Designed miniproteins, single chains. Designs and how they scored, part 40

Each design is a single chain, and the fold is of that chain. pLDDT is the mean over its residues in the fold that is shown.

## One batch from the design tools (miniprotein)

Design m1363
Fold by ESMFold2-Fast:
Structure m1363 (fold): chain A 100 residues (1-100)
Amino acid sequence: HMRKPIVVVGSNTKAVFGKPGTLQSVVSNFSPPELTVTWLENGKEVSDVETTDVVQSEDGTYSLFSLLPITPKPETKYSQKVEHPSLEKPQVVEYDYNSV
């Protein structure tokens, strides 16, 4: 059976407006391994991203990490779109500047 991805988007440090940082996404619990992740800046695709290869977990599901370098701004919203065969529609997760 297919497993739906669990998507967690955060930052290693609290976002500071005007200071360079990196958003980190952990996408886990998915099967099969075919998955598309796309970062969005104010709803538009960005291409300067680093995504790891998929890693198989002991339970037969897969995970990956995706990194987006950012400089946080109050008017800029970041999100990640995840597409997977287990999903009827793409899953979009917005980054919350108040997350840790």
Scores: mean pLDDT 80

Design m1364
Fold by ESMFold2-Fast:
Structure m1364 (fold): chain A 100 residues (1-100)
Amino acid sequence: NDDLIDKTAENFVKNREHRENELAAFETNVRDLYSDDKALADALIAVFRLIANLADEAALQAAIDRVLAVSPPEQQEVMRRLAEQLRRLYAALKELAAKA
């Protein structure tokens, strides 16, 4: 998965317009998928916005903790796995941005 994460991070760094368009589409899809759980949808969107903006690591961790706090018990394992993948993506994006 490192190769996929690196390619994803490179595309996000190189194409700001593409990132903004994909983020808007993602926000729409998240709100549709979690239409019955506004708190979870809002928390997930906040995490992705922080990653897209290369925000502070502490802010990202707080947003991830919020996702886990508002996730139903049946989704806790899925959300923990998603959080780990998002942390890896954030780290890859920060590393690429530091090299640019």
Scores: mean pLDDT 75

Design m1365
Fold by ESMFold2-Fast:
Structure m1365 (fold): chain A 66 residues (1-66)
Amino acid sequence: SQEVEEEIRLRGSGEASRLASSILKKEGLDSDFDSQVKLTVEIAPQVRDVLLRTREEARREVLEQQ
């Protein structure tokens, strides 16, 4: 479903932004907006891929238990 893919994409971007903020805060760069945007863009595809894989694995496990 395109609707589910879009939800995962948006959720992945949100999680990537949170992770980027956390990393930058630990590095003392939490006030640098450009660094936050750059890091978020770099990790967003990886976060989306992990979320998609995790959701598909969880769905498969639920179906096997039914």
Scores: mean pLDDT 70

Design m1366
Fold by ESMFold2-Fast:
Structure m1366 (fold): chain A 69 residues (1-69)
Amino acid sequence: MLKVEVTLKLKEPFEGKVIVKVDGEVAATVYVKGTEVTVEVELEVGQHIVGVLDEEGKLLAKELVEVKE
């Protein structure tokens, strides 16, 4: 696995704890204030879906990330 820094733009401004998921699995929990979240996650080579959810399970951001080599 490679450590990759991912920045996701939120659908709306948010303040609080968010859960970051990679391919549906919890990868990190971070505190956010504003319209972006930046997180370091471990990804295998290939395409992965990174999602950001609030503590109630509301989807705040979702992006496709490609890792090479």
Scores: mean pLDDT 81

Design m1367
Fold by ESMFold2-Fast:
Structure m1367 (fold): chain A 75 residues (1-75)
Amino acid sequence: LVERRLDLVEQALEDLEKYASPEDIENLRKRVEEARQALETDPEAAGRLIDEVVKELSEIAKKYKVPTIVLVPRP
């Protein structure tokens, strides 16, 4: 379950690389790596880190006027 959310975040990062600055992408990648490491030891902490990354993704997408398709939960 948490792994699926990480995969979606990674895909969103790849899309954002086309529009956002390398610095913003690097910062998000570091947080994704933290979430991946936490997933191996504490899935609850990993979930919280993923939520933080999703928030940052949304802010970066807004900054560069990119649609937040992956960041909006599908009903």
Scores: mean pLDDT 72

Design m1368
Fold by ESMFold2-Fast:
Structure m1368 (fold): chain A 86 residues (1-86)
Amino acid sequence: MEKTATASETLNGNTFTAKVTEKDGELTVDFYVNGQKVASVKGILVDGVWKAASVITTSDGTTYNVTVKATVKDGELTVELSVTEL
């Protein structure tokens, strides 16, 4: 059964979006900046929590660490997105 969730955060005028898909015990995160896909990563499951991260540089040369935590509980996918300037 496929589960999907989306989370967004705005920092320094840029909108960061994570589209998260869990299917058959695998998690995939697609990262977007201002609606453009910039990265796709697989999650790692540690103690019931999925974690994924990407380092993203925007057009102005600013670099960000973008992290996702995701949990599957009672058939529902919950996603937390964090964006930090490096």
Scores: mean pLDDT 84

Design m1369
Fold by ESMFold2-Fast:
Structure m1369 (fold): chain A 77 residues (1-77)
Amino acid sequence: SLTAQQIAEAAATSLKNAGIALTPAQQAQLQSYAQFFLDEQVPKSKVKDFTQLVAEQLQLNANGSKALETALSQLLV
């Protein structure tokens, strides 16, 4: 199992590989959302809805939202 920090770092790396550099503040927010996902035991069926919400909060464009969904689907399920 991955920690919230490991999930955030891996997702940030995947986004960077897709051409999207997160600020330190955005990466910290992503880590907080990953911790929420783990603490609340959010079901796998809700990962897509959760990632769309996180992408909106991080103000990602459509490409960033898709890259985050792909990364978090691999890391959280």
Scores: mean pLDDT 82

Design m1370
Fold by ESMFold2-Fast:
Structure m1370 (fold): chain A 78 residues (1-78)
Amino acid sequence: SAAQQALVQRVQAMMQAMMDQFRANVNAGNIDNAGQLFTQALAAYLAQVDALASGAATQIVQQGTAQIQAYYDAVKAA
C-alpha cells in the first residue's frame, strides 16, 4: 500500500540521516567516542521508529539495525 511504502521510505530516510551523522563524526576524528555516539544515535533512532511502529515496521528496523551494526563493526576494525 501507499501508506506502507511511505513508512518504509521514512524509516530508510531516518536510518540514512543517522548513518550520515555517524560517518561525519568518524571523519572528524571522533573515533574514540564513535561507539558511544553510535549507541546514543541508535537509541534515538529506535525511539523515533517505535513512535511510528506496528508489526512490519519492527522487522524493517531490526534488519536496518543489523546493517548499521555491521558498518560500525567494520569502521571499528579499520
Scores: mean pLDDT 66

Design m1371
Fold by ESMFold2-Fast:
Structure m1371 (fold): chain A 93 residues (1-93)
Amino acid sequence: KETSQALIRLVNLAIEIVENGVSREKVEKVLKEIEKIFEALERGEIRLDPRTIEALRRLREAAEKYLRDPNEETKEELIKASKELLEVLGLKK
């Protein structure tokens, strides 16, 4: 239940980032939801396709980069990673 809610919140955050741009608050929330999902994966509470897991890892890396060095390049990487996650989940063209 908590893990499915974390995934839903993450999807909504990814859509928000793609449509309305990046902010530190949104990125911190992204990392929080990703941590919950990875913890659930480690506990065997959830199963995700390998492509989805890779997209989550890429999004985590992009979010961490943005928080360390917020600039246009790290913003573009984060938007790209957000689009990739939505695409893998069948929510983006």
Scores: mean pLDDT 83

Design m1372
Fold by ESMFold2-Fast:
Structure m1372 (fold): chain A 82 residues (1-82)
Amino acid sequence: AIVLTSEQLAKVEQLINNAPADKLKQVGFTKESLLHSLKSNPANGTALSALIFLTGNDQQREQLKAMNDPSPETELQFLLSL
C-alpha cells in the first residue's frame, strides 16, 4: 500500500489548489473530493492523471503520454516531480 509522507501530501495539496476548479468538475472531481480520493488511495490513477494534466505544462503532459500505461505508483512519482 502507498502512504503519502507529510511533505508529499503538502505537495499534492499545493497542486490541487493550483488546478482550475471548473476543469476538475469536468472530470468528475471537486478540489475536496480529489484531495480525499488521493488521501484514501494515492494509487487512484484517475485522480493522479486528472491532477497531472491540469497542473502540468505541455512538456510534462507529453512526457506522461509517452510513458504508455504507467502504473499508479509511477504516475504518483511523476506528479510529485511537478
Scores: mean pLDDT 79

Design m1373
Fold by ESMFold2-Fast:
Structure m1373 (fold): chain A 95 residues (1-95)
Amino acid sequence: SEYLEILKLLLQDTEESLELAKKLGDYATLFLFHLKNKDVEGAIEEAEKLGIKLSEETKKALESGVFNPELEEVLLKVQEEVVKILEELRKKAKE
């Protein structure tokens, strides 16, 4: 539930959601936030930090909201990184 709650907050397109992503220190959650807001430039920068380079066709698809395989690969990596960060936060909360 905590994972879904954080994703739900990030998908709200608010300044508070961006601050939450920054506090997590997770480039993947920042990429998800930029992707949701259709900030193509920000999404590309964060994808590059994850080791993914987006094609020009993928960049245009992000602007129009059209699904493509490169976007799915990025979203899967975002999910994996967010899960890892949530597990680390849970461990620290118990200390």
Scores: mean pLDDT 57

Design m1374
Fold by ESMFold2-Fast:
Structure m1374 (fold): chain A 81 residues (1-81)
Amino acid sequence: SEQEDVEAAGARAEEVRAHLEALIERVEREFGLSEEEREELRRLAEELVEALRARDVEAAREAGERLTARLRAIVERGLAA
């Protein structure tokens, strides 16, 4: 049912939230994060989670691309140091 699909999307969104929070903690530990970088990653993660909960495929794709680009920039900075 549509309600079951919404509940399933909500459950998946919460799993993704937990994984993204753990990922941000690992990136901070490995590469260091400024307060601004941490807040930016948290905002991008929340945008992705909310898009997934809403089952908005286009918004989830765009949020995922922005999050991936920001993570890549942080890792590249850390590896260049």
Scores: mean pLDDT 84

Design m1375
Fold by ESMFold2-Fast:
Structure m1375 (fold): chain A 63 residues (1-63)
Amino acid sequence: SDQERAGGAFRGAMEAGEKGGLAASIAGYESKSPKEGMENVIKGAKEAGEKAGKAAEEGAKAA
């Protein structure tokens, strides 16, 4: 059903977002300077958003 597909998409997006948030935090922490840290966090957040979108699409297809 449409509700099951929506549930699968939401679940996939949330799980990908949690993993992306952790990865972005680690990248910021390991950065050589505050400026590099900010740029790495922004880049990590953007990549996490793209992965969350793909995970939502796959979750919807699997449901």
Scores: mean pLDDT 66

Design m1376
Fold by ESMFold2-Fast:
Parts: structure tokens; sequence; C-alpha cells
Structure m1376 (fold): chain A 66 residues (1-66)
């Protein structure tokens, strides 16, 4: 299921990198474009994912099962 979320995140323009983590988490780093990160976070929240942490340009999400 993290693989599907990685593919969704890669479609967002302005994302610098996406990394699958263990325990159903993904790490997303944006390229300094806050609009891109906001859109991805709203998408993740709508799909039942939770924001675990935000550190500047880096966000870790607990992804929902797809």
Amino acid sequence: NVEKWVEIAKKVKGIKSVEALEDGKIKITEDGNPASLAGLMLRAALEGSKIVSIEGETVILQVAPL
C-alpha cells in the first residue's frame, strides 16, 4: 500500500523526493513550493492518512491501506 502512495506523491509537481518507510509510512520532501506540499497533505488526509511529523520541507505520513 505504501507503493500506491509513493506513486500518488510522485504525480505532484514540486515534490523533490518520496521514500517508502517501514510500518506503512512515507517520507516526502518538497522542493520549497508550499502549494505542492499543501495539496499532497490534503489528498493524504482525505484518503485517511495521518500526518506524523513536519520538519521544514519534510513530511512523514502514516498512509491509509488502499
Scores: mean pLDDT 70

Design m1377
Fold by ESMFold2-Fast:
Structure m1377 (fold): chain A 109 residues (1-109)
Amino acid sequence: SLERARELRDEAVQLVDEMVKVAKEGVKEDTDAALEQALELLERATDLIVETAELDPELGLEARDHLRRAGDEIAELLAKAGDQEGAERMRQATDDATLRIEAAAAKAE
């Protein structure tokens, strides 16, 4: 249902926003801990966006774009903090999440 898809999309966007917030706060203290927290939130957000895409591909793809921008921002934060390997891990995880969401959207169409 459209209502359920919107609920899932809103929950996913909240997790994506939290992911950026914890990365911004954590990167100055411990880049490894910040990365692990961001990756956990990325996985949870991805699961909700996949469910959104299965119900409404358009809303799922919109949420995917939010997720990708957040992942890119966190990767840049990690790189600026000197964690190049962490930045690469975040970019890879974001790419994998994006492909998973796109596959779910394609199956729903």
Scores: mean pLDDT 89

Design m1378
Fold by ESMFold2-Fast:
Structure m1378 (fold): chain A 82 residues (1-82)
Amino acid sequence: SLREEVAARYPDWSAAAQASAAVLLAQGASDAQAEHLGRLMHELEPPSTKVLEESPESLVYEVEVYDENNNLIKRTVEIHIE
């Protein structure tokens, strides 16, 4: 599967980053576009990343990030592909 191929190619990436890249590739995005998104998600390296929902059409995950005031906040990232 594309997810297994991404995991094999980028084993150091978070599971959320690997899943995001695989979803983009499944929808016909270029390798460069998928790698860019995956790398961005991995580089964010939030203290906590949790996959909430995964389907062929959508990926939803929760990340903890610091805001402009250095407060730890939870953000939901949703990638929706019709």
Scores: mean pLDDT 66

Design m1379
Fold by ESMFold2-Fast:
Structure m1379 (fold): chain A 86 residues (1-86)
Amino acid sequence: AAEEELARLEERARALEPRFRELQARMDPSNAASREEAQRFLLLAQAEILDREDLRERLETEPERLAELQAELAAAQAALNARLEA
C-alpha cells in the first residue's frame, strides 16, 4: 500500500539525518566545492530514499553525467509523488 511505501521512505530519510547534519555543519555556501559536495550528497540521498541503487552507483561512477542523473532522479521523485497522491 502507499502508506507502507511512505513509511519506508520516511524511515530512510530519518536514517540520513545525522549525515545531513554533518554536511550542514561543515558546508560553506560561498565555496563552489562545498556547494558541489552538498549537491552530490542531496542527489545520493534522494537515490537512496527512492531505492534507486542504479542511480546511486551512476552518481558515484559517472560524475560527467550529473545533469542527466539529476533529471532521472527528478522524474523518479515526480512519479513517486503521483503514486502517493493517488
Scores: mean pLDDT 74

Design m1380
Fold by ESMFold2-Fast:
Structure m1380 (fold): chain A 66 residues (1-66)
Amino acid sequence: SGGERAARGAEEAARLGDGAGAAMGAKQFSDLGDTENALRGAEAGIRGARTRGEREAALKAKQDAL
């Protein structure tokens, strides 16, 4: 699903310490006209965050998906 794919992208980027990469993944789904799935993916990343850095990266991805 689009939301799951966006969540995987955000989580992977956060793990690598790359919030910009997480935002880019979410943005790609928004550009496809699938804003709802991009947002859901970013929210999944927020819920799955294990550290403050991961949470901040996921929050930025959510902001950029909006």
Scores: mean pLDDT 60

Design m1381
Fold by ESMFold2-Fast:
Structure m1381 (fold): chain A 85 residues (1-85)
Amino acid sequence: GALAPYTEMSPEDKAFYEELKKKAEELPEEIKELAEGRAVEEGETLDRETLLQVAIYVAAKLLEQHNSAEAVRRVKKELEELEKS
């Protein structure tokens, strides 16, 4: 086959994306600034909760640009790894 067969999200992937998008929209403005700036100054430590919120925001933006099953899979893996550690 030519090009990516995973362009279309499954119903489960679409549900995950909708939930993630809603969570990202509800995030504080400070989190959005951190995610867009991506600059943590030397000696500055972000709380685990803040890091997870930044990851949610970045993930939602990534899925907006690349709304595919592969993108959803990658996002799920990265968020799961953050929650495990």
Scores: mean pLDDT 70

Design m1382
Fold by ESMFold2-Fast:
Structure m1382 (fold): chain A 77 residues (1-77)
Amino acid sequence: MAEKAREIGRSYVERHRESVAEELSQLSEEDRELFKQSLQDGAVSEVSRRIPDADDEALQAARDGAGEVLDEIEAEV
């Protein structure tokens, strides 16, 4: 469950990698953190929609997965 949720979180961000990279390059440091948090929240919502009985560990894995991809993209900007 948690591993699948992490993959869903990663995929949620990866599907928009190019546009996410462009947005991050244009935002201030403070706005980047808000943008990243918004995408992580979106990934959690996606997992909750696809796995309605997802526990806190799965929801955290989704957030972590999205965060991992966001950090990878930010390092390239």
Scores: mean pLDDT 83

Design m1383
Fold by ESMFold2-Fast:
Structure m1383 (fold): chain A 65 residues (1-65)
Amino acid sequence: EVEQYEKAAKFALENGDKELAAKAYQRIADVYEKRGEREKALFWRSKAYYLAGDKEGYEQALKEL
């Protein structure tokens, strides 16, 4: 599951699609959240916000790490 989203993110980045890569990173974060791994979920969510240009979301996620 995580591996599939990482592959999708890599493909999106190779094609210059930061929005699609951000969505893939958000799905990785959701997987870790479902597993109870909050720190990993926040880490991937912060990367997703950064790629999407969401500075407020990025700062909030970093504060929770």
Scores: mean pLDDT 78

Design m1384
Fold by ESMFold2-Fast:
Structure m1384 (fold): chain A 93 residues (1-93)
Amino acid sequence: AEAALEEFLASNEPRTVLGFFGTLALKHAIETGEGVPLEATSMDEEYRKAMDEVAEKAIEKGYMKEKPILATEEEMEELYFRRGRELFLEELE
């Protein structure tokens, strides 16, 4: 599991890795009903729009209580990388 994570991190650009882990974290939030804080200052517009669309659909379907607060660049790195990494490692078990 750890070796696969290291290969994934080495083979992909940081933005792709961040987006993937962010998506996993949001998927987990939808499944558990826990909101993910999202605060953007320098987030890529395309990534932000994709995350907003998923969050809005999740709220409409009753999977989330409220629209998440957009993460700042630093918070996004800590929250999405950490949470997405944990989910990725769990799925590889």
Scores: mean pLDDT 55

Design m1385
Fold by ESMFold2-Fast:
Structure m1385 (fold): chain A 84 residues (1-84)
Amino acid sequence: KAEEAAKLAESDDPEKVLEAKKYVEDKDVEVRVAVGEAAAKKIYDDNPEVAAAAREVAEAGMKSKDERVKEAIRKTILEEHNKL
């Protein structure tokens, strides 16, 4: 489940990336973390529609009550920014 949800967020199709947003609120913290991290990796994607979809999913994850999800997203964004 976590792997399948993360693959949606890592998709090159902006519509599929947006579908992953529903998993950011999943009851399983591992699913929420995996989707948040996958979306955070795509926020600087060369396709502006994919980047926009990924930012929307990551932003939804940052509204999580679970600090682990927010930390995972922040760390991944910092790592991706440092690769630029």
Scores: mean pLDDT 78

Design m1386
Fold by ESMFold2-Fast:
Structure m1386 (fold): chain A 58 residues (1-58)
Amino acid sequence: DTIDQILTLVTKIFQLVENGKVTEEDFNTFGNHVNALATKGDVEGIKSALEAFVSKYA
């Protein structure tokens, strides 16, 4: 389901951060964007943002 897909994407993002592929500044900026989407209840927007982030850094 969408939540399982989000959890998989979050795991991939943490792996990219752990491997030094993402700067702290980029990660913080992305975190603020995801938090704004979460505040709006935009689950599909969160998924799309996570997919775009993984695509950019993977």
Scores: mean pLDDT 81

Design m1387
Fold by ESMFold2-Fast:
Structure m1387 (fold): chain A 87 residues (1-87)
Amino acid sequence: SELDMIENIKKYTTEEVEKAIKNNDNEKVLEIIFIGLDVLLEYIKNEEIRKIIEKTKKEIEENKNSSAEKLKEILLKGFEEILKIAS
């Protein structure tokens, strides 16, 4: 289901982001986030979910020079909003 796909992408992306944060690799954090969001956009057809993904991508781009913790916060907020629609 789309819900299972979203949950799997969230889990994988979040785990990889946490690893990159532990390594102080802010560039890798950004790379992982954009890959995760782009994978979602490739597979998800729901218009409301797609709008949330695009909004999350824009917020990450606007905050690309912020802390890795701030980037993770934006990502997790985006996934929370996506899951409210998908559930």
Scores: mean pLDDT 87

Design m1388
Fold by ESMFold2-Fast:
Structure m1388 (fold): chain A 89 residues (1-89)
Amino acid sequence: VPRSVALVATPSAEAAARRAAAELRAAGVEATVRVAPSFEEAEALAAAISAAGEADVAYALEALPDGNLLVQVFRDGRPVGPPVVLPAA
């Protein structure tokens, strides 16, 4: 598992990102939350954070109208697979 994670959320996904960060910290993972105004900006920031080594893994997060989360994973400045949709809490 990664030692450090950055969660970069749009404003609609910020509450979910902060909850996920709390769960990651409870599991012994260092987690930080950043807010970006759009998903494209969240992706760019997540890529930059992971490329700079500020976190082992960075996630870009957006809340969809149905309440699900759109998530893109970044490692070493690159997307890891396609964006995935996670079910709402």
Scores: mean pLDDT 82

Design m1389
Fold by ESMFold2-Fast:
Structure m1389 (fold): chain A 87 residues (1-87)
Amino acid sequence: AMEKEKFGLEQMEKALEEARAAEDVEERVEHYLLALGAPLLFITDEEERARLLAELEAELEADPRLSEEQKRLVRDAVAAFAKHYGR
């Protein structure tokens, strides 16, 4: 069986790649949500999870195809999810 941590990293990388490749803004937002959600679900080490989330948030902020409102939507959704599941 695949290790949960390794599975989480692979899902995160896949979702981030799909976000970068997406031509549709809605699809791009959905893939960023999946990428940021993966560490919250699969990475059990709090320090590693926080580091990965910070790196993904930097990627989201640097994306020139998303508006500030769309970036905020992703951040707010991930923050809400983290409050419920990231403990």
Scores: mean pLDDT 80

Design m1390
Fold by ESMFold2-Fast:
Structure m1390 (fold): chain A 103 residues (1-103)
Amino acid sequence: MAREKAARGLRQTAAWAEDQGHPEVAELLRQAAESVEKGDYRAAIDIAEKLLEMGHVDAAAAVVGFLRYALEGKPVGVLDNMTPEEAKERLRARIAELRARLE
């Protein structure tokens, strides 16, 4: 199932974040994975916004990408060659789109 694969990807990203010395980011990514598995996509979106506000752009992008994969079956996007400012703007727009899709 796309949802189960998305949750697995988020847990793998959480393990990577923990190894990089960001246990707080890892915990939020694990919470996002659990929310996706339960179909609580709004909770996952809230976690993505929190990660973005904390300045963890790559972690926020992972949540948005895997959430889109769970909802749409589309591949996880890549933010290569973007400035942090451009990535934040793109992610804010994607988060707004996901919120609108869910309600």
Scores: mean pLDDT 78

Design m1391
Fold by ESMFold2-Fast:
Structure m1391 (fold): chain A 116 residues (1-116)
Amino acid sequence: MKKIAIVVTGPADPGLEAIKHIHELDPKAHLYLISPDKEVLEKLEKKAKELGLEYETYLVKSMDEAMNTISKLRPDGILLFTNDVRWQLMFNTERTRPVGPEASEEEVREAVEKIL
């Protein structure tokens, strides 16, 4: 069972697309949904629940809290949806795939395939 962190600091849309593709490729994946935005987090949770994926949600106040959360959870892969260079640099690991907040469905699918 793959443990995948989805970190979103912009619009929910690419994160929702990622959840859909993870479900198609590994319906037994466990999701860690992480965002500083409560509304974004609620949209991600609703999509994971709708698809029957196992998930946990983490509303973080800062990049440091997000990093601390990831460090404790030790996911197998990380999808990072942000245009903030500071977030991209802090999550710069082999298991992290940075994806833009306006990424196409194809770019999101390719990122999911690389971490699964």
Scores: mean pLDDT 81

Design m1392
Fold by ESMFold2-Fast:
Structure m1392 (fold): chain A 94 residues (1-94)
Amino acid sequence: DPAEEEARRRREELAKELREVSDRLVKLRDEHPPSPEVAQALQELVDMAINGASIAELDARTAEILAKIDDEVEKELIRLTLEAEKLLVELYNL
């Protein structure tokens, strides 16, 4: 089935991207541990994704969080976390 083959290739691509983003997140968190407020916001995004939030809902919440953060490294942690959660949502919806 061509559709199954396309879905398999897309899953492989998403899984590879997710590994790369996850590796960057681990490294950045080790070098720059987030503040308690940012750590809570990161957990909120993860919980939203686990509970079936859409990509649009994740984008909207991330924009609200980023508007309150001035630290560029903490903004990057939030953006990478969003990217990982979007990849997970896409992967599980295939």
Scores: mean pLDDT 83

Design m1393
Fold by ESMFold2-Fast:
Structure m1393 (fold): chain A 77 residues (1-77)
Amino acid sequence: SMAVAEGLRRLADMLRTANSEQLALSVDELAAAVGLSPAQLRRAIAYIREHLSSLLSEADQFDRVADDVLAGRLDLS
């Protein structure tokens, strides 16, 4: 959905600008900060591990997940 893709974009932007305090957040806290459920964020992380290149930065990986959600290739609902 658009809302899930927007949450993933916010996470990508946060990771590009993150300080050490933000990087210390749990998955549940990160999800809440960007408007995702913890289950949605865990599924996005699993998708990255299975389908995306480790040559991408973490921020770029989450941007790619957002692209795949918007294209209908991934459902995180």
Scores: mean pLDDT 82

Design m1394
Fold by ESMFold2-Fast:
Structure m1394 (fold): chain A 104 residues (1-104)
Amino acid sequence: SKDLQLSILYFSLMAVTQAVVLLLERAIKRETDPAKKAELAALRDEVIRLHNDFTSGKITPEEFRERFNEIYERAKKLVPEYSEELDEEREIFEDLLKEIEKVM
């Protein structure tokens, strides 16, 4: 059913946003610069809010895509050592959104 397919896709999308949150939390723990640590914490909180806004229906899939890509670019700039992991999560995110659009 479409409802089951959407539920699976939304669960997978939740896993991607959680993976990015966990990546940022690892970066925060390793960071020694207080200013950069604060920027990473703010970015983590922004990912959590973006996830909640999407899952509550407050934003569209396109708005979610735009805001996630802005966060992704900022994260790569702050933690270039995690760029490969961030690139992988972005690819999964884009594929999941395309599948959601197909079944809606």
Scores: mean pLDDT 84

Design m1395
Fold by ESMFold2-Fast:
Structure m1395 (fold): chain A 80 residues (1-80)
Amino acid sequence: SEKQREEIIEEIVEELVKARESKDEKERVEYVKKAADLLKEGVKKGLISKETAISTLKEIKKNEKSKKVQEVLEETIKEL
């Protein structure tokens, strides 16, 4: 449903904001993993298209400087 789609997108955005605001690398990686897991859940439930999820992850990766975060994003893209 549209409400379920908006809810999962809001949760994804919240985790990504927490990652960006985190000064600790380990915490940043964990928040990005949570966002990636929510994206995979959204795709599995048919709430988010694979194209939208992949596009979003590629955009995040383009602006990311942490190699550990880039690896999480690359693994997630391959799993979709």
Scores: mean pLDDT 84

Design m1396
Fold by ESMFold2-Fast:
Structure m1396 (fold): chain A 111 residues (1-111)
Amino acid sequence: SAAEEAAGRAVGQFILSHGERPSNKTPSTVLQGLALRIDGKIVSGADAAGQPVMELSRKALEEYGLSAVGLVVELTADGKRVVKGVYVAGADKSEEELEKIKEELKKEAEK
């Protein structure tokens, strides 16, 4: 599906923070424009200046049932990594369930 192809592209350009690297067949979505903190620590390796930060604990990741979480990054011509968003995947989730989780996570990041 188009969603599986989009997930495959996202996987090609991200820094994994939780779980195992998902396949392009794992249901996934991207929360655009967000940086990521896991257990109070900013996910390193990319420039996240000025972006709203989503904070997740490992407990919250387990409670949401997410199989993978990471940063979507773009590599610039000068070798700089720029944060584009947060990648989330749920192997046992429907696309509808994952969209609801996305909306909840986005609301928490905008508090």
Scores: mean pLDDT 66

